# Designed miniproteins, single chains: the designs that were tried, part 9

Each design is a single chain, and the fold is of that chain. pLDDT is the mean over its residues in the fold that is shown.

## One batch from the design tools (miniprotein)

Design m297
Fold by ESMFold2-Fast:
Structure m297 (fold): chain A 63 residues (1-63)
Amino acid sequence: MMLTTKQTAILSVLEENKGRPLSAKEIAEKTGLTPATVSRNLKELEKQGLVERTKSGKYVLKL
């Protein structure tokens, strides 16, 4: 599966925080990306089955 540089950065942050759901804002602060860019990439990662969205609107690794 081919990942973009931004998707790889987001996955790395989520992997460092295994088991802890993170909001798009928290991921943006940790990656240096904008919340809008993070949200867009999180939706693509969710479609690929790599991340899961919680009921609270946060994201966690699905691995």
Scores: mean pLDDT 80

Design m299
Fold by ESMFold2-Fast:
Structure m299 (fold): chain A 96 residues (1-96)
Amino acid sequence: MKIEKYEKLAKEAEERKDYSTAGVYYLALGNIYYKKGEYDKAIEWYQKAIELFEKAKNYSGLATAYENLADVYEKMGKTEEAEKWRQKAEEYRKKA
């Protein structure tokens, strides 16, 4: 139910070229899949959020999305990749 709702809201935001709002909904989708333990799908939705936040120049959104991406990689035992994404999050947090 929430998945279908957020996919619709994200698409509607993209059609309006409201990339920050679309990014927030894709971030929410990533969080839903993360809570389900579906880490590969969580990564896909977080990467979509990152693309939209980049288009929007939304550095706060980018910092949050990279932090969440790092959390997923850490849960998967990919510590080196998790650290890489945390460094990206910190970089964008300083620009926010």
Scores: mean pLDDT 87

Design m300
Fold by ESMFold2-Fast:
Structure m300 (fold): chain A 82 residues (1-82)
Amino acid sequence: IKDIDKVTLLILKFLEELEKAKNKEEMVELIEKLSEELKKAGVSEEDVEEIREKLLKALAEAKNKEEFIERAKEIFQNILSK
């Protein structure tokens, strides 16, 4: 399915950009950018809001960037496995 492939590519790009982010503000901007791109890719507003909330919560609870990236990977694995 074309939309699933595009969503997977957007997630991969987001994870690569997170590795380059220098602070939490940049990571929040990347989460918002991903949410906008997912909507453009045809993901429902409800699913995008769920993803955004989970990512923002993971970012707030993570002690460092590496922990946040691992939590983000888990969130995306759970979503893509539906």
Scores: mean pLDDT 80

Design m301
Fold by ESMFold2-Fast:
Structure m301 (fold): chain A 68 residues (1-68)
Amino acid sequence: MSSEELREAIEKAEKAIEEYKDNRTVLLAAIHELEEVVREAEKLGDEETVKRARELIERAKELIKEYG
């Protein structure tokens, strides 16, 4: 996965989390995609992308606790 594809995946996941904050299925799918982004970004040494993806994973988990 390229750095550009990782950035696009983050932007897509962020939008999904924001728009579907009460949808557990969408939030779980976003967490799964972001965990893959973390793995690929760690292989590339892209620490900023790893940090951003982890922050979004935690946000999605908080929303699941609040609405699920």
Scores: mean pLDDT 82

Design m302
Fold by ESMFold2-Fast:
Structure m302 (fold): chain A 58 residues (1-58)
Amino acid sequence: SPAAEEAIAYARELVERSEDVEEIREELAKYVQELVDAGKLTEEDAQAVADEAAELLG
C-alpha cells in the first residue's frame, strides 16, 4: 500500500540519519501506530513494515 511504502521509506531515512537502533525502532513504531490509528495502514501492512525495518537494522 502507499502508506506502507512511505513508512518503509521513513525507516530507511531514520537508518541514514541515526546509528541508534533503539531510537530508530521507537520513532518508526510511533509513526506506524499513528498510521494504523488514522486507518491508513492495516495490521498486516504494519507487520510488513516492521519485518522490513528488522532486515534494515539486522
Scores: mean pLDDT 77

Design m303
Fold by ESMFold2-Fast:
Structure m303 (fold): chain A 83 residues (1-83)
Amino acid sequence: LLEKGRYYLSLGKYEEAVKYYEQAIKENPSAEAYRNLGIAYYKLGDYEKAVEAFEKAIELDPNVGERTRQLLEEAKKKLEEAK
């Protein structure tokens, strides 16, 4: 499921990527799965769900790389621009 999510994410099939990452999280929650779910939501323009997923990734692994924190800030900026 995690590999399937990454595959669809790489193809730009973001809705399919979301489905596989949601299944991966249901089976075994991980910071990687939430981070990639956030990226897929960000690409779909669902910035609110992207923020939620990135925050969950950081919650599960506070040492998750600076890139995940940068993606969270980018998603928050997009969400503020939509107001």
Scores: mean pLDDT 81

Design m304
Fold by ESMFold2-Fast:
Structure m304 (fold): chain A 64 residues (1-64)
Amino acid sequence: KKQELAVKTTALYVIAVGFDLEGKREEAEKILELVKQAMDAYEKGDFETAEKYIKEAEELVKKA
């Protein structure tokens, strides 16, 4: 479960970079901010909050 969150966070970071390269800068910035918040949360051991931010970032990816 912890490893799965780390993999998802890395994938979302790569997707955000791709969006920025495609000119979707606003979407990329929103995704990166959520990824940062997720990383901060699970570094502190709050895996539930980290998963919440990851799911929110995934939803933004679907809409972009």
Scores: mean pLDDT 77

Design m305
Fold by ESMFold2-Fast:
Structure m305 (fold): chain A 68 residues (1-68)
Amino acid sequence: MAEELEKKLRERLEEALAPLGARVLSVEVRINEDGSLEIKVRVLPGSADIGAVFEAIAAAVKEVEEEY
């Protein structure tokens, strides 16, 4: 389950960030035994606007949330 969420989130982020000139370095999704969810994203913004990068990340997370 976590691996599928991680894959979808990475794909959405790469799709959203590539036109901005930013790159996804890592995406980690962990579902702990207590049911808590941890999401870690590392991005190299390059020449991209930081606000646009945050907006793209928020949109990708929302899209994955609607699917699960």
Scores: mean pLDDT 76

Design m306
Fold by ESMFold2-Fast:
Structure m306 (fold): chain A 71 residues (1-71)
Amino acid sequence: MVKELEEKVKELEKKAKEAAAAGDAEKFVKYAEEAAELAAELAVAAGLASEAEAEAAKKANIEAAKKKAAA
């Protein structure tokens, strides 16, 4: 269900923000990766993106999170 995926994405984004605020780069990257995966699934399920577009966006978001954690 789209609503359940949205709630999970928001929960993971919240956990990522909390990890970032605590200075926990490993947890930030982990939760950001999980949020990006679920956001990609949500976009496809909601008809907002093709599977290929969602996969590309997921990879870009994961790379951005890793780059931010490394800085």
Scores: mean pLDDT 79

Design m307
Fold by ESMFold2-Fast:
Parts: sequence; structure tokens; C-alpha cells
Structure m307 (fold): chain A 104 residues (1-104)
Amino acid sequence: NPLLAELAGLFYNLAYRFLNGEFNPETLDEMLERLVKWLEEELDKLPPEVQREVRRVIELIRNKASPEELAEAFLRTALAAQEHLDGPNAQAVIEELRELLRNL
């Protein structure tokens, strides 16, 4: 599923960047607003478990949650999407995401 693969990779990247402070605070709000718009457009195409995590991300962005809360939500969304992907290293990526969540 190309959409799930894109979403898993995107949210893993976003979580990593937020945990390491690797974002531009001057453009952060514009980036997150564009992310919400794209997520709302694609939401109905996602499995119910992934939709639940995406709705949580949208809610946290709208409520201006902390970078830590956003990073956790991004990791949970990446994990949910990754669990629906069949590919080389899928299990290793799932285990890495679970490890990152345990250390938050």
C-alpha cells in the first residue's frame, strides 16, 4: 500500500526530527497546517487503526501540543501504518518504533 508506506516513513521522520529539535520554529505552524490538510484529505483511505492515530495527531496539532506529545503521536501513527505493511525489514522497523516509544 503506497499511501501507508508514505505515511509510515513521513511520521517516522517527523518523530525523529521533533525528538532532536530538528525543525524550523518560524515555519513549524505552516508545516503542521499543511500536514493536517493532507491528512484530512487522505483519512478515509486509511485502515481504522491508522485513522484513529491520525485523528489523534490532528487533535494534538490543533491544540498546540508540546513537541514531545507530537513526537509520541507521530511514532504511534508510524507504528500503526507499519503494522499494515508487508515488506523486507517490516518486523525490525516495528521493533525499533516500539523501542523508541518505550524510551519516551
Scores: mean pLDDT 82

Design m308
Fold by ESMFold2-Fast:
Order: sequence, then structure tokens, then C-alpha cells
Structure m308 (fold): chain A 75 residues (1-75)
Amino acid sequence: SKEEEKKLLDEFLEELQKKLEELREIKKTESEEEYKKKAEEERKKLLELAEKIKNEELRKAAIEMVDKRMEELLK
């Protein structure tokens, strides 16, 4: 249903934003090695959430968003 799809997308976007903010805070306090390890762990979790999106176009966009935002954080 549209409601189910929207709920999955909203859950994904909320987790993405939350994890990005958490990683930004960790980057300020942790070593580069520990930060990268945490970023990789969270990237895997976010990709799992994106894969749950049933709509092919939205799923692809979600995966691309994870990749792009994680790359920006690792700069």
C-alpha cells in the first residue's frame, strides 16, 4: 500500500538523518580509525533499511543517498 511504502521510506529517512548526526559527533571525539569503523557499521545498517523499500526507483534512490552522504562524512 502507499501508506506502507511511505512508512518504510520515512523510517529510512529518519534513521539516515539520526545516524549521520551521530557519526558527526563521533568524528569530533573518536580516532579516525574508530570513526571509520563506526561509519562502516552504520552504512551496512542503513543499506539494509533501504533494501526493504519495495519500490525499485525509491530503493535505488535510497541506496544512492546512503552512498553519497557517507562519502561526504568520510571527507
Scores: mean pLDDT 81

Design m309
Fold by ESMFold2-Fast:
Structure m309 (fold): chain A 62 residues (1-62)
Amino acid sequence: MEEVKKLIEEILLKEMEKRGVDMPKEEKEKLAKEIADSIVKEAQELGISEEELLQKIEDSLK
């Protein structure tokens, strides 16, 4: 899950850059980490696999 959390953080950061979110880099990184942590915890509680979680995130960003 640590590796999946890092991938989610990177996806969120790239999405923020694409959308032109006007935030300091440190705040973007903090927000991405907090969101990724929440997503991973919820996925673990729901019994969602790492592959399924990543696929759902990619689909939601399209």
Scores: mean pLDDT 76

Design m310
Fold by ESMFold2-Fast:
Structure m310 (fold): chain A 76 residues (1-76)
Amino acid sequence: GPPMVLRNNKGPFSLDSPIDLGILGMPSILTKTTLGEVISKRLLHAISELEKKYGFEIVSGTDEQRLEAIRQAMNS
């Protein structure tokens, strides 16, 4: 698919900034997905694969609590 492009004219980038696909000539779609959400989901997936491979928990709690813990760690 086409590359995802962030708009620089919206001020400083943050992990909580929504991704805007409108710059590629598509309708301007502000996704509800932030960079932090994409990265934290990918990190949770990698952690889950490691936990499955080695048979222990790295991050405890429900899936939502685990995602939130990863998001907080990324912002710290």
Scores: mean pLDDT 57

Design m311
Fold by ESMFold2-Fast:
Structure m311 (fold): chain A 78 residues (1-78)
Amino acid sequence: SLEGIRALGDRVAEAAKQGNLSEAARYLTALAIEMVAAHGEVSPEALEAFKEMWQAAENGDADAVRAALDRLIEILEA
């Protein structure tokens, strides 16, 4: 669900803020599984937003994670 994806993305942002890359990767993996399970094939645009979220998490940039999450949800709602 989109609500589930948002909840997981918020957890990625929290983990990124704490510099906990292992926990961020765990939530990003769960988010990817939820995307495939709920929406089937991932569009190129959704994949790029997901990659931006992963890069932001690696950089510890919670605001950038949240921006990429908002972008991802917009794409999945279309």
Scores: mean pLDDT 84

Design m312
Fold by ESMFold2-Fast:
Structure m312 (fold): chain A 73 residues (1-73)
Amino acid sequence: SPALEARIARLEAERRALEELLEELREELKELEKKPPTPENLREIAIVETAIAIVEAGISFLDELIERLRREL
C-alpha cells in the first residue's frame, strides 16, 4: 500500500529527528557532568536525564510501531 509506505517513511523521519535530539541531550549531559556538582548543576542534570528518558521511550514506541506496520506491508 503506497499510503502505508508513506506513513512508515514519515515515522522513520520522526524517529531520526528524535535520535538527533537524543544525541544533543547526551552531549549536553556530558558537558553538565564536567561542571562542579552544585545544587543548580545537579538540578539541570536531573532535567536533562528526564528529557533523555522521555526521548528514549518515544524512540522505542516508534520502533515498535514501525516494525508492526512493516509486517502489514
Scores: mean pLDDT 90

Design m313
Fold by ESMFold2-Fast:
Structure m313 (fold): chain A 85 residues (1-85)
Amino acid sequence: KEALLERAEELIKEARELKKEAEELYKQTGKKSMKALVDTLENTIDMLEYVRKNADKMSPEYIQRRIDQAEFTLEVAKKAIEKAK
């Protein structure tokens, strides 16, 4: 359980960095895909923060599913940002 929460913290930090890059690219390019990505990353951060705050009420399996979801979202985000550069 502790390892899952450490992973969630790492993913939150990564998502915040990617959100910052997407915001800057949206400002530079006006690409609506970057604006949508900012919203997606914000939702991912909110979800992971909620998991961290309520981890005592959640099964390890549930936390793992949220982590898997976030990891997938961040991989898609990285590819979208690289393509937008």
Scores: mean pLDDT 86

Design m314
Fold by ESMFold2-Fast:
Structure m314 (fold): chain A 62 residues (1-62)
Amino acid sequence: KEEVEKIKEEIAELAKELAKKLPLDEAKDKVQEKIQKLVDEGKLTGEEAREASIAALEELGK
């Protein structure tokens, strides 16, 4: 659980950094690629990936 929370925090930080460097659509794509890779590696469940995706979209702006 602690590792999952740390991963979610790292995804949120990545989203913040990408929002500064890339257009919104490209930043969203990069965040989703990162999340999907973590799911494929077994580091996140589908439910945790959905939560991380929602948090990242909040960081990318409303």
Scores: mean pLDDT 78

Design m315
Fold by ESMFold2-Fast:
Structure m315 (fold): chain A 71 residues (1-71)
Amino acid sequence: GPGEAADKIGVLLQLEGGLSPEEASEISKEIERLLKEGRVDEAKKLVEEVGKKYGLSEEQIERLIKLVEEA
């Protein structure tokens, strides 16, 4: 569900993007909020923008987008 997807994305942002636990928690909370509101396209956009900002590869970003879609 939305919370599980957001938590997984937060962990991956820490591991692959080097985000702090605090930064990852804030982004995870926003993703969970968007998913609970049915705002899936906005959650995908947020994940793409954050992934690009923190230097994730296209393949890494695609995996995060898939987690949003499967939520």
Scores: mean pLDDT 87

Design m317
Fold by ESMFold2-Fast:
Structure m317 (fold): chain A 75 residues (1-75)
Amino acid sequence: SRAELEEKLAELREKYKDNKLEVILGSMLLSEGYSLEEIENMSLEEKVELLSKLLREAVERGLERSKELEELLKE
């Protein structure tokens, strides 16, 4: 829910207030559906690696969709 996500974001910002990178990475992971507990148990390196993988997968999905759209526009 929206209220639950907003509460989790507020908790994340307070917990990592002295580390802006942790707040950014944690906020991105929360938006991807990860829990605060899962995020807290990840190292900084694990968070970066996971987000890099998610970004790569999103780019690959975007390229696939673009190819499908081009095929549809030719018919």
Scores: mean pLDDT 76

Design m318
Fold by ESMFold2-Fast:
Structure m318 (fold): chain A 82 residues (1-82)
Amino acid sequence: LSEKLRKEVEGAIYWMSGVVHEKVAEKALKEGDIESAKEHYKKAIEDYEKAKRYFEEAGDEEAAKAAEEKIKELKKKLEELE
């Protein structure tokens, strides 16, 4: 794999990890487990931040912007859970 393609793949892996944690957090909220929801939203934010960095390094500005939007959305959700 080229270095650029490898960074795209790493970004995609972290993006998918973020999606999984986001879904787990939403399930926890439906079940009333606020602490679990906060933990998984924090993990999702960390994964999307890593995904954004890799997408930026790969020159994929569209994917990087999508990750940034997810980070902003989930940070807002965490504020609502304080």
Scores: mean pLDDT 88

Design m319
Fold by ESMFold2-Fast:
Structure m319 (fold): chain A 80 residues (1-80)
Amino acid sequence: SQEELKKEAEKLFQEFEEQLLKKVEAGDIDGAEQLIEETVKKMAEILKKLEPDLSDEEVEEQKEELLKNLRESLERMLSD
């Protein structure tokens, strides 16, 4: 169901935030970047299930936007 997929996405973001903080605290910037890329990939899979009518090109555009947003989050954490 869409509700279950939304909960999966929320859980993924919560786990992402917790793991990203741990990577930043450890000084593991390469691990933080890998976590961002993995999270974007998993979110794209959830998005495709939520909106199966999306083209592969539209999914790639959403992945690029999410990647930018998550990298901006990392930059904010590094600025503190």
Scores: mean pLDDT 83

Design m320
Fold by ESMFold2-Fast:
Parts: structure tokens; sequence; C-alpha cells
Structure m320 (fold): chain A 62 residues (1-62)
């Protein structure tokens, strides 16, 4: 993993490109997209999508 993150709150996807998250979900951060978003993979579902950085807590960085 480049980085691991945890969702700090529930988040509902606003577009097909975003992930829907529940508080406590673990994510692999694949890429930094912009100042507000990362591309991540849910470790729970295996789905990939955009996630706002504001709903994530970093757990580890490689």
Amino acid sequence: YKALARAIKDYTAKSPEELTLKKGDLLEILENVDAEHVLARSLKTGEEGLVPKSVLELLSVE
C-alpha cells in the first residue's frame, strides 16, 4: 500500500466516480488526485473511486 486510511464519518457518493463510505471503513490510497480528493480502494468491497480527503484519517504511509 502507498497509504492506508480510515473513514472518520459516513459519506454518500455524489457521482458514479466517488465511493460511498461508512465510518470506520478502511481504504488503500492509490493516488493523490487534487487538493481535496484521493483515488482510493475500499478494503471492504474492493471498489475504487474518488474520496474527499476531509472524510479520511491517515493510518500509515509507505
Scores: mean pLDDT 80

Design m321
Fold by ESMFold2-Fast:
Structure m321 (fold): chain A 70 residues (1-70)
Amino acid sequence: GLDELVAELNRAGRAMRAGDRATAVAHLERAITHAQTEEARRLLREAKGLVEAGDYEGAERLAVQAVSLS
């Protein structure tokens, strides 16, 4: 649900700030499983791509949007 989505995104955010890309991607993948709308899942998949590209600020913006659409 939403609480699990937010918890996984907080873990991803901490990993991004630590520069741990692999851990951030893993938490984003878990966040996707807790997203309740297809729009939120789409934004989180895009955020995952941005993390893989090293765009942590872009990923964070999309993650915030995904929470608002869940």
Scores: mean pLDDT 87

Design m322
Fold by ESMFold2-Fast:
Structure m322 (fold): chain A 97 residues (1-97)
Amino acid sequence: MSKEEAIKRLEEIAEEVRRLAEQSKDPTVRDALLGAAGAIEKAAEAIRKGDVVQASNYTTAAALQLVAGAILSTDPEERERLIKLAREVVRAGKEAS
């Protein structure tokens, strides 16, 4: 994956995570998802700047927040989707390095 493709994928994931946050009825899950979306957006900016360390830090923070959201979610479909998104964030971050 090119850096440009990784940035676009992270931006798409951030948008999806924000939509999931808006649909969440649990304020704690929503907060975790909003935190994840913000971290993904910062990871994309770090990749654009060539800051590999910051990109890694923000993709890790985003993945941890998505996993936290999954653990707190009572919806099995939401949990599965959040875990899949966490994996995709880590992959995009590695492929952009």
Scores: mean pLDDT 84

Design m323
Fold by ESMFold2-Fast:
Structure m323 (fold): chain A 71 residues (1-71)
Amino acid sequence: SRFEAEELVSLGRMNAAIGERLLSQGDVEGAIESYELAIEQYRKALELEPDYEEAREELKKVEEKLKELKE
């Protein structure tokens, strides 16, 4: 349902924020783990609501950030 997708997006945002904080503290490994968890949550939200543009935009931002950290 939309409500379930919204909950997943909220969890994704929480984990992305944790990743940002860890990265600002120099914990690159912890940041990667938090971003990967956020990606999983956003993907699950999009499985429930494929037209959820906000979830798609948030997913793209975290994927781009994770790519930078791994390359």
Scores: mean pLDDT 86

Design m324
Fold by ESMFold2-Fast:
Structure m324 (fold): chain A 70 residues (1-70)
Amino acid sequence: SAEIDKLKAELLSKISDEETKKLIEEGFELMKQGKLEEAQKLLLRAYLRISDEETKKLLSELVKLLKSEV
């Protein structure tokens, strides 16, 4: 979805930590592949590394949207 890709880009633009960006990218790719348990582990690690509550909320909302498409 172009809308999800746009929101993903917005999320990544708010994060300066390259390791956190990598966890999010890999987690979303695993979700797209239906590997939900593996994706959840990476996305939880990313979530715990984020200090900004608005960015955390955006990540949670994107995860919810991606789960609804699988």
Scores: mean pLDDT 80

Design m325
Fold by ESMFold2-Fast:
Structure m325 (fold): chain A 76 residues (1-76)
Amino acid sequence: MIEEAKAYFEKAKEAFAAGDLEKATEYLAKAALYLKKAGLIDASDEQIYYGSRGQVAAAAGDDELAAEYAAKALAA
């Protein structure tokens, strides 16, 4: 469970470094879902999805998109 979360987090970093923001978001969300299954985070799947998109957008410097997805995660 935790090892799978680490593996997806590593894949997310590689995808981000390659400029593949869609894959980076997908892998980051999968890492968070495995952490949720391990009981380490308390969030809905929707919150994880929007939170992951927001984090990737912020890391890419898209503050407006990051704020939009952060707001959606808080409302979920």
Scores: mean pLDDT 79

Design m326
Fold by ESMFold2-Fast:
Structure m326 (fold): chain A 86 residues (1-86)
Amino acid sequence: SSEEKRKKEQIEKNLREAIEYAEAMGDSRAVEYARKALEYLRKGDIEKAKEYLTKALGELSLAAAGDKKELGQKGADNLEESIKLL
């Protein structure tokens, strides 16, 4: 449906933005997990997409709790919204 397409497009946008924040912070693990989440989302593997979204969220939440508060929190917020849409 058009609603399902919109949700998928929003999640893809959120993941691309989270990748940009992770790259800006030099967080290679967050980049890898977010890219894998995007790959599985595009393949329609929702279970693996959720797994890698959760792993990326964990990395960005650690960054937000440390010395990378602003970008880490923005990335974490984007991924939390993405998980809610799945």
Scores: mean pLDDT 85

Design m327
Fold by ESMFold2-Fast:
Structure m327 (fold): chain A 58 residues (1-58)
Amino acid sequence: LSRTEQKVLNAIEALGRPLTAAELAKNLGLSQSTVSRALRRLVAKGLLRKEGRRYSLA
């Protein structure tokens, strides 16, 4: 995983709830575009699932 992908996974695990890209971007101090790219890659890898606008552990 990239550093950004690992940070996104750690945040979702730590918060224990589904999160939007905007919520993750704000919590991590990253741009929404950077977080959205990481989220798409993590879903493609089967590590996250997308439900509406929210992402959770697969």
Scores: mean pLDDT 84

Design m328
Fold by ESMFold2-Fast:
Structure m328 (fold): chain A 89 residues (1-89)
Amino acid sequence: AMEEAGAAGAGAGRGVVRGAAAEGNPVAAAAGAVAAVGAGVEAGLQGWGAEEAGRAAGEAGAAAAEAAGSPEGARGAREGARRGAEEGR
């Protein structure tokens, strides 16, 4: 349940990111990452997987940011998700 809640958010973001990457549209991939972050948080709040959802969303955000040519943004997304999980402990 907790892991499934986190995966739901990550799944939504992965689908959008992959679609955008196949089309070669980094802007759409970045938008998918933002959607994944929102969906991940929502899924986590519906269960006890908020930390897992944040991590999965951060990974999706990092992948999309890198596709958009912003490796700094990718690092920031991952770091933010990790820090959020630590503060939640």
Scores: mean pLDDT 52

Design m329
Fold by ESMFold2-Fast:
Structure m329 (fold): chain A 58 residues (1-58)
Amino acid sequence: GAALREQAERDLALGEELLAQGQGTAAAVSFHEARRLAEKAGDAALAERARQGLERAL
């Protein structure tokens, strides 16, 4: 649903911000949450963006 997609987008943005600050572990948590929410929302493109963020954080 739209609410899950919007939350996934917020968590993705938070992950990117944390990565920019050098907080890899915190960024990984945010990207993992974004991917999970995007998958529940059925947004495959958003889930893939979150997966790529997670790989960069690890």
Scores: mean pLDDT 87

Design m330
Fold by ESMFold2-Fast:
Structure m330 (fold): chain A 90 residues (1-90)
Amino acid sequence: MEEARELLERAVELLEEAGLPEEVIEAIRETAEKALEAAEAGDLSLAAAYATAAAIQIVAEINRETDPEKIELLREAARLILEAVRLAEE
């Protein structure tokens, strides 16, 4: 559980480094935290739904970015969030 939370915090650091507004980062964090809570409770369907929602929000930000370096940070953040939820399911 600590490890999943650590991956989420690292993903948030990458979103900050990519230059997303604090409000957008907090919205993504909140959705990802709901995914982790659902995974911890054993509700895998709900966990997948929230994880997908967080990833889709990051993909929307990628589609707005033209800076390749920022795009790579956002891709890695999405990957870390999905991995955090997977670890929380175990």
Scores: mean pLDDT 84

Design m331
Fold by ESMFold2-Fast:
Structure m331 (fold): chain A 77 residues (1-77)
Amino acid sequence: HMEEKIKEAEENIKKAREALEQGDLDTAFDYIKKAAELLGIEIKVDLSGLSDEEKRTVLEYIIQALERKVEELKKKL
């Protein structure tokens, strides 16, 4: 059910932001992947070799993209 998937995606996005604020980049990325899967999006990003600051920037960008996707999907409900 699309509405249930959107709600679960929002919860995972929130948890990703909380993990990012706590400096837990691995946990943030795991929540990002779960949210993306719920929204039918493939995340194909290799974070290896990046500094923590670069990882934060990439993860913030992905979170913003997922938040925009959630808003677009809500407008179709």
Scores: mean pLDDT 83

Design m332
Fold by ESMFold2-Fast:
Structure m332 (fold): chain A 86 residues (1-86)
Amino acid sequence: HMEELRRAAELAKRAILAALQGKIEEAERLVEELERLAEETGLEEVRRLAELAREAVEAVKEGDITRAIGLLLRVIGELIDLELKE
């Protein structure tokens, strides 16, 4: 459970960072990988991370960088929480 959550959060972070760096194609591929992970695991937390990453990538595509950064900070917060519970 925790391993899948950590992997999902890392994928979400990478997707948002790729989008913020202008690597939109890479960001979309990472979101697709995360969405597949959500389907394969059936975990609600993984699905929420996929939704956050997709929303952040769309925000970057629409020029809403402030929204994308806010979503990135939420994902980083979840990664920190997972690492502290290790």
Scores: mean pLDDT 83

Design m333
Fold by ESMFold2-Fast:
Structure m333 (fold): chain A 80 residues (1-80)
Amino acid sequence: SEVEELIREVIRAWEVLNDPSIPLEEGMRRAVEILREAVEKYGHPVLEKNLPAFEAALEAGDYQAARDILAQTLVELRKL
């Protein structure tokens, strides 16, 4: 299912952002790329809504807000 594929991509972004073996700047870059590619491929409203907020949080250096946005995105996708 498309929703299951989207959940997998959001989890992958979460894992990259929270992996202590990946430098924070590289983890942020990879997480943004994963979500951008998911938006481009699937065009899902939940991801289209949450991607700009996620990018803004990372640009501001608010890593907790970025993690919270990913967690919220997973909750929203799992309710579909």
Scores: mean pLDDT 83

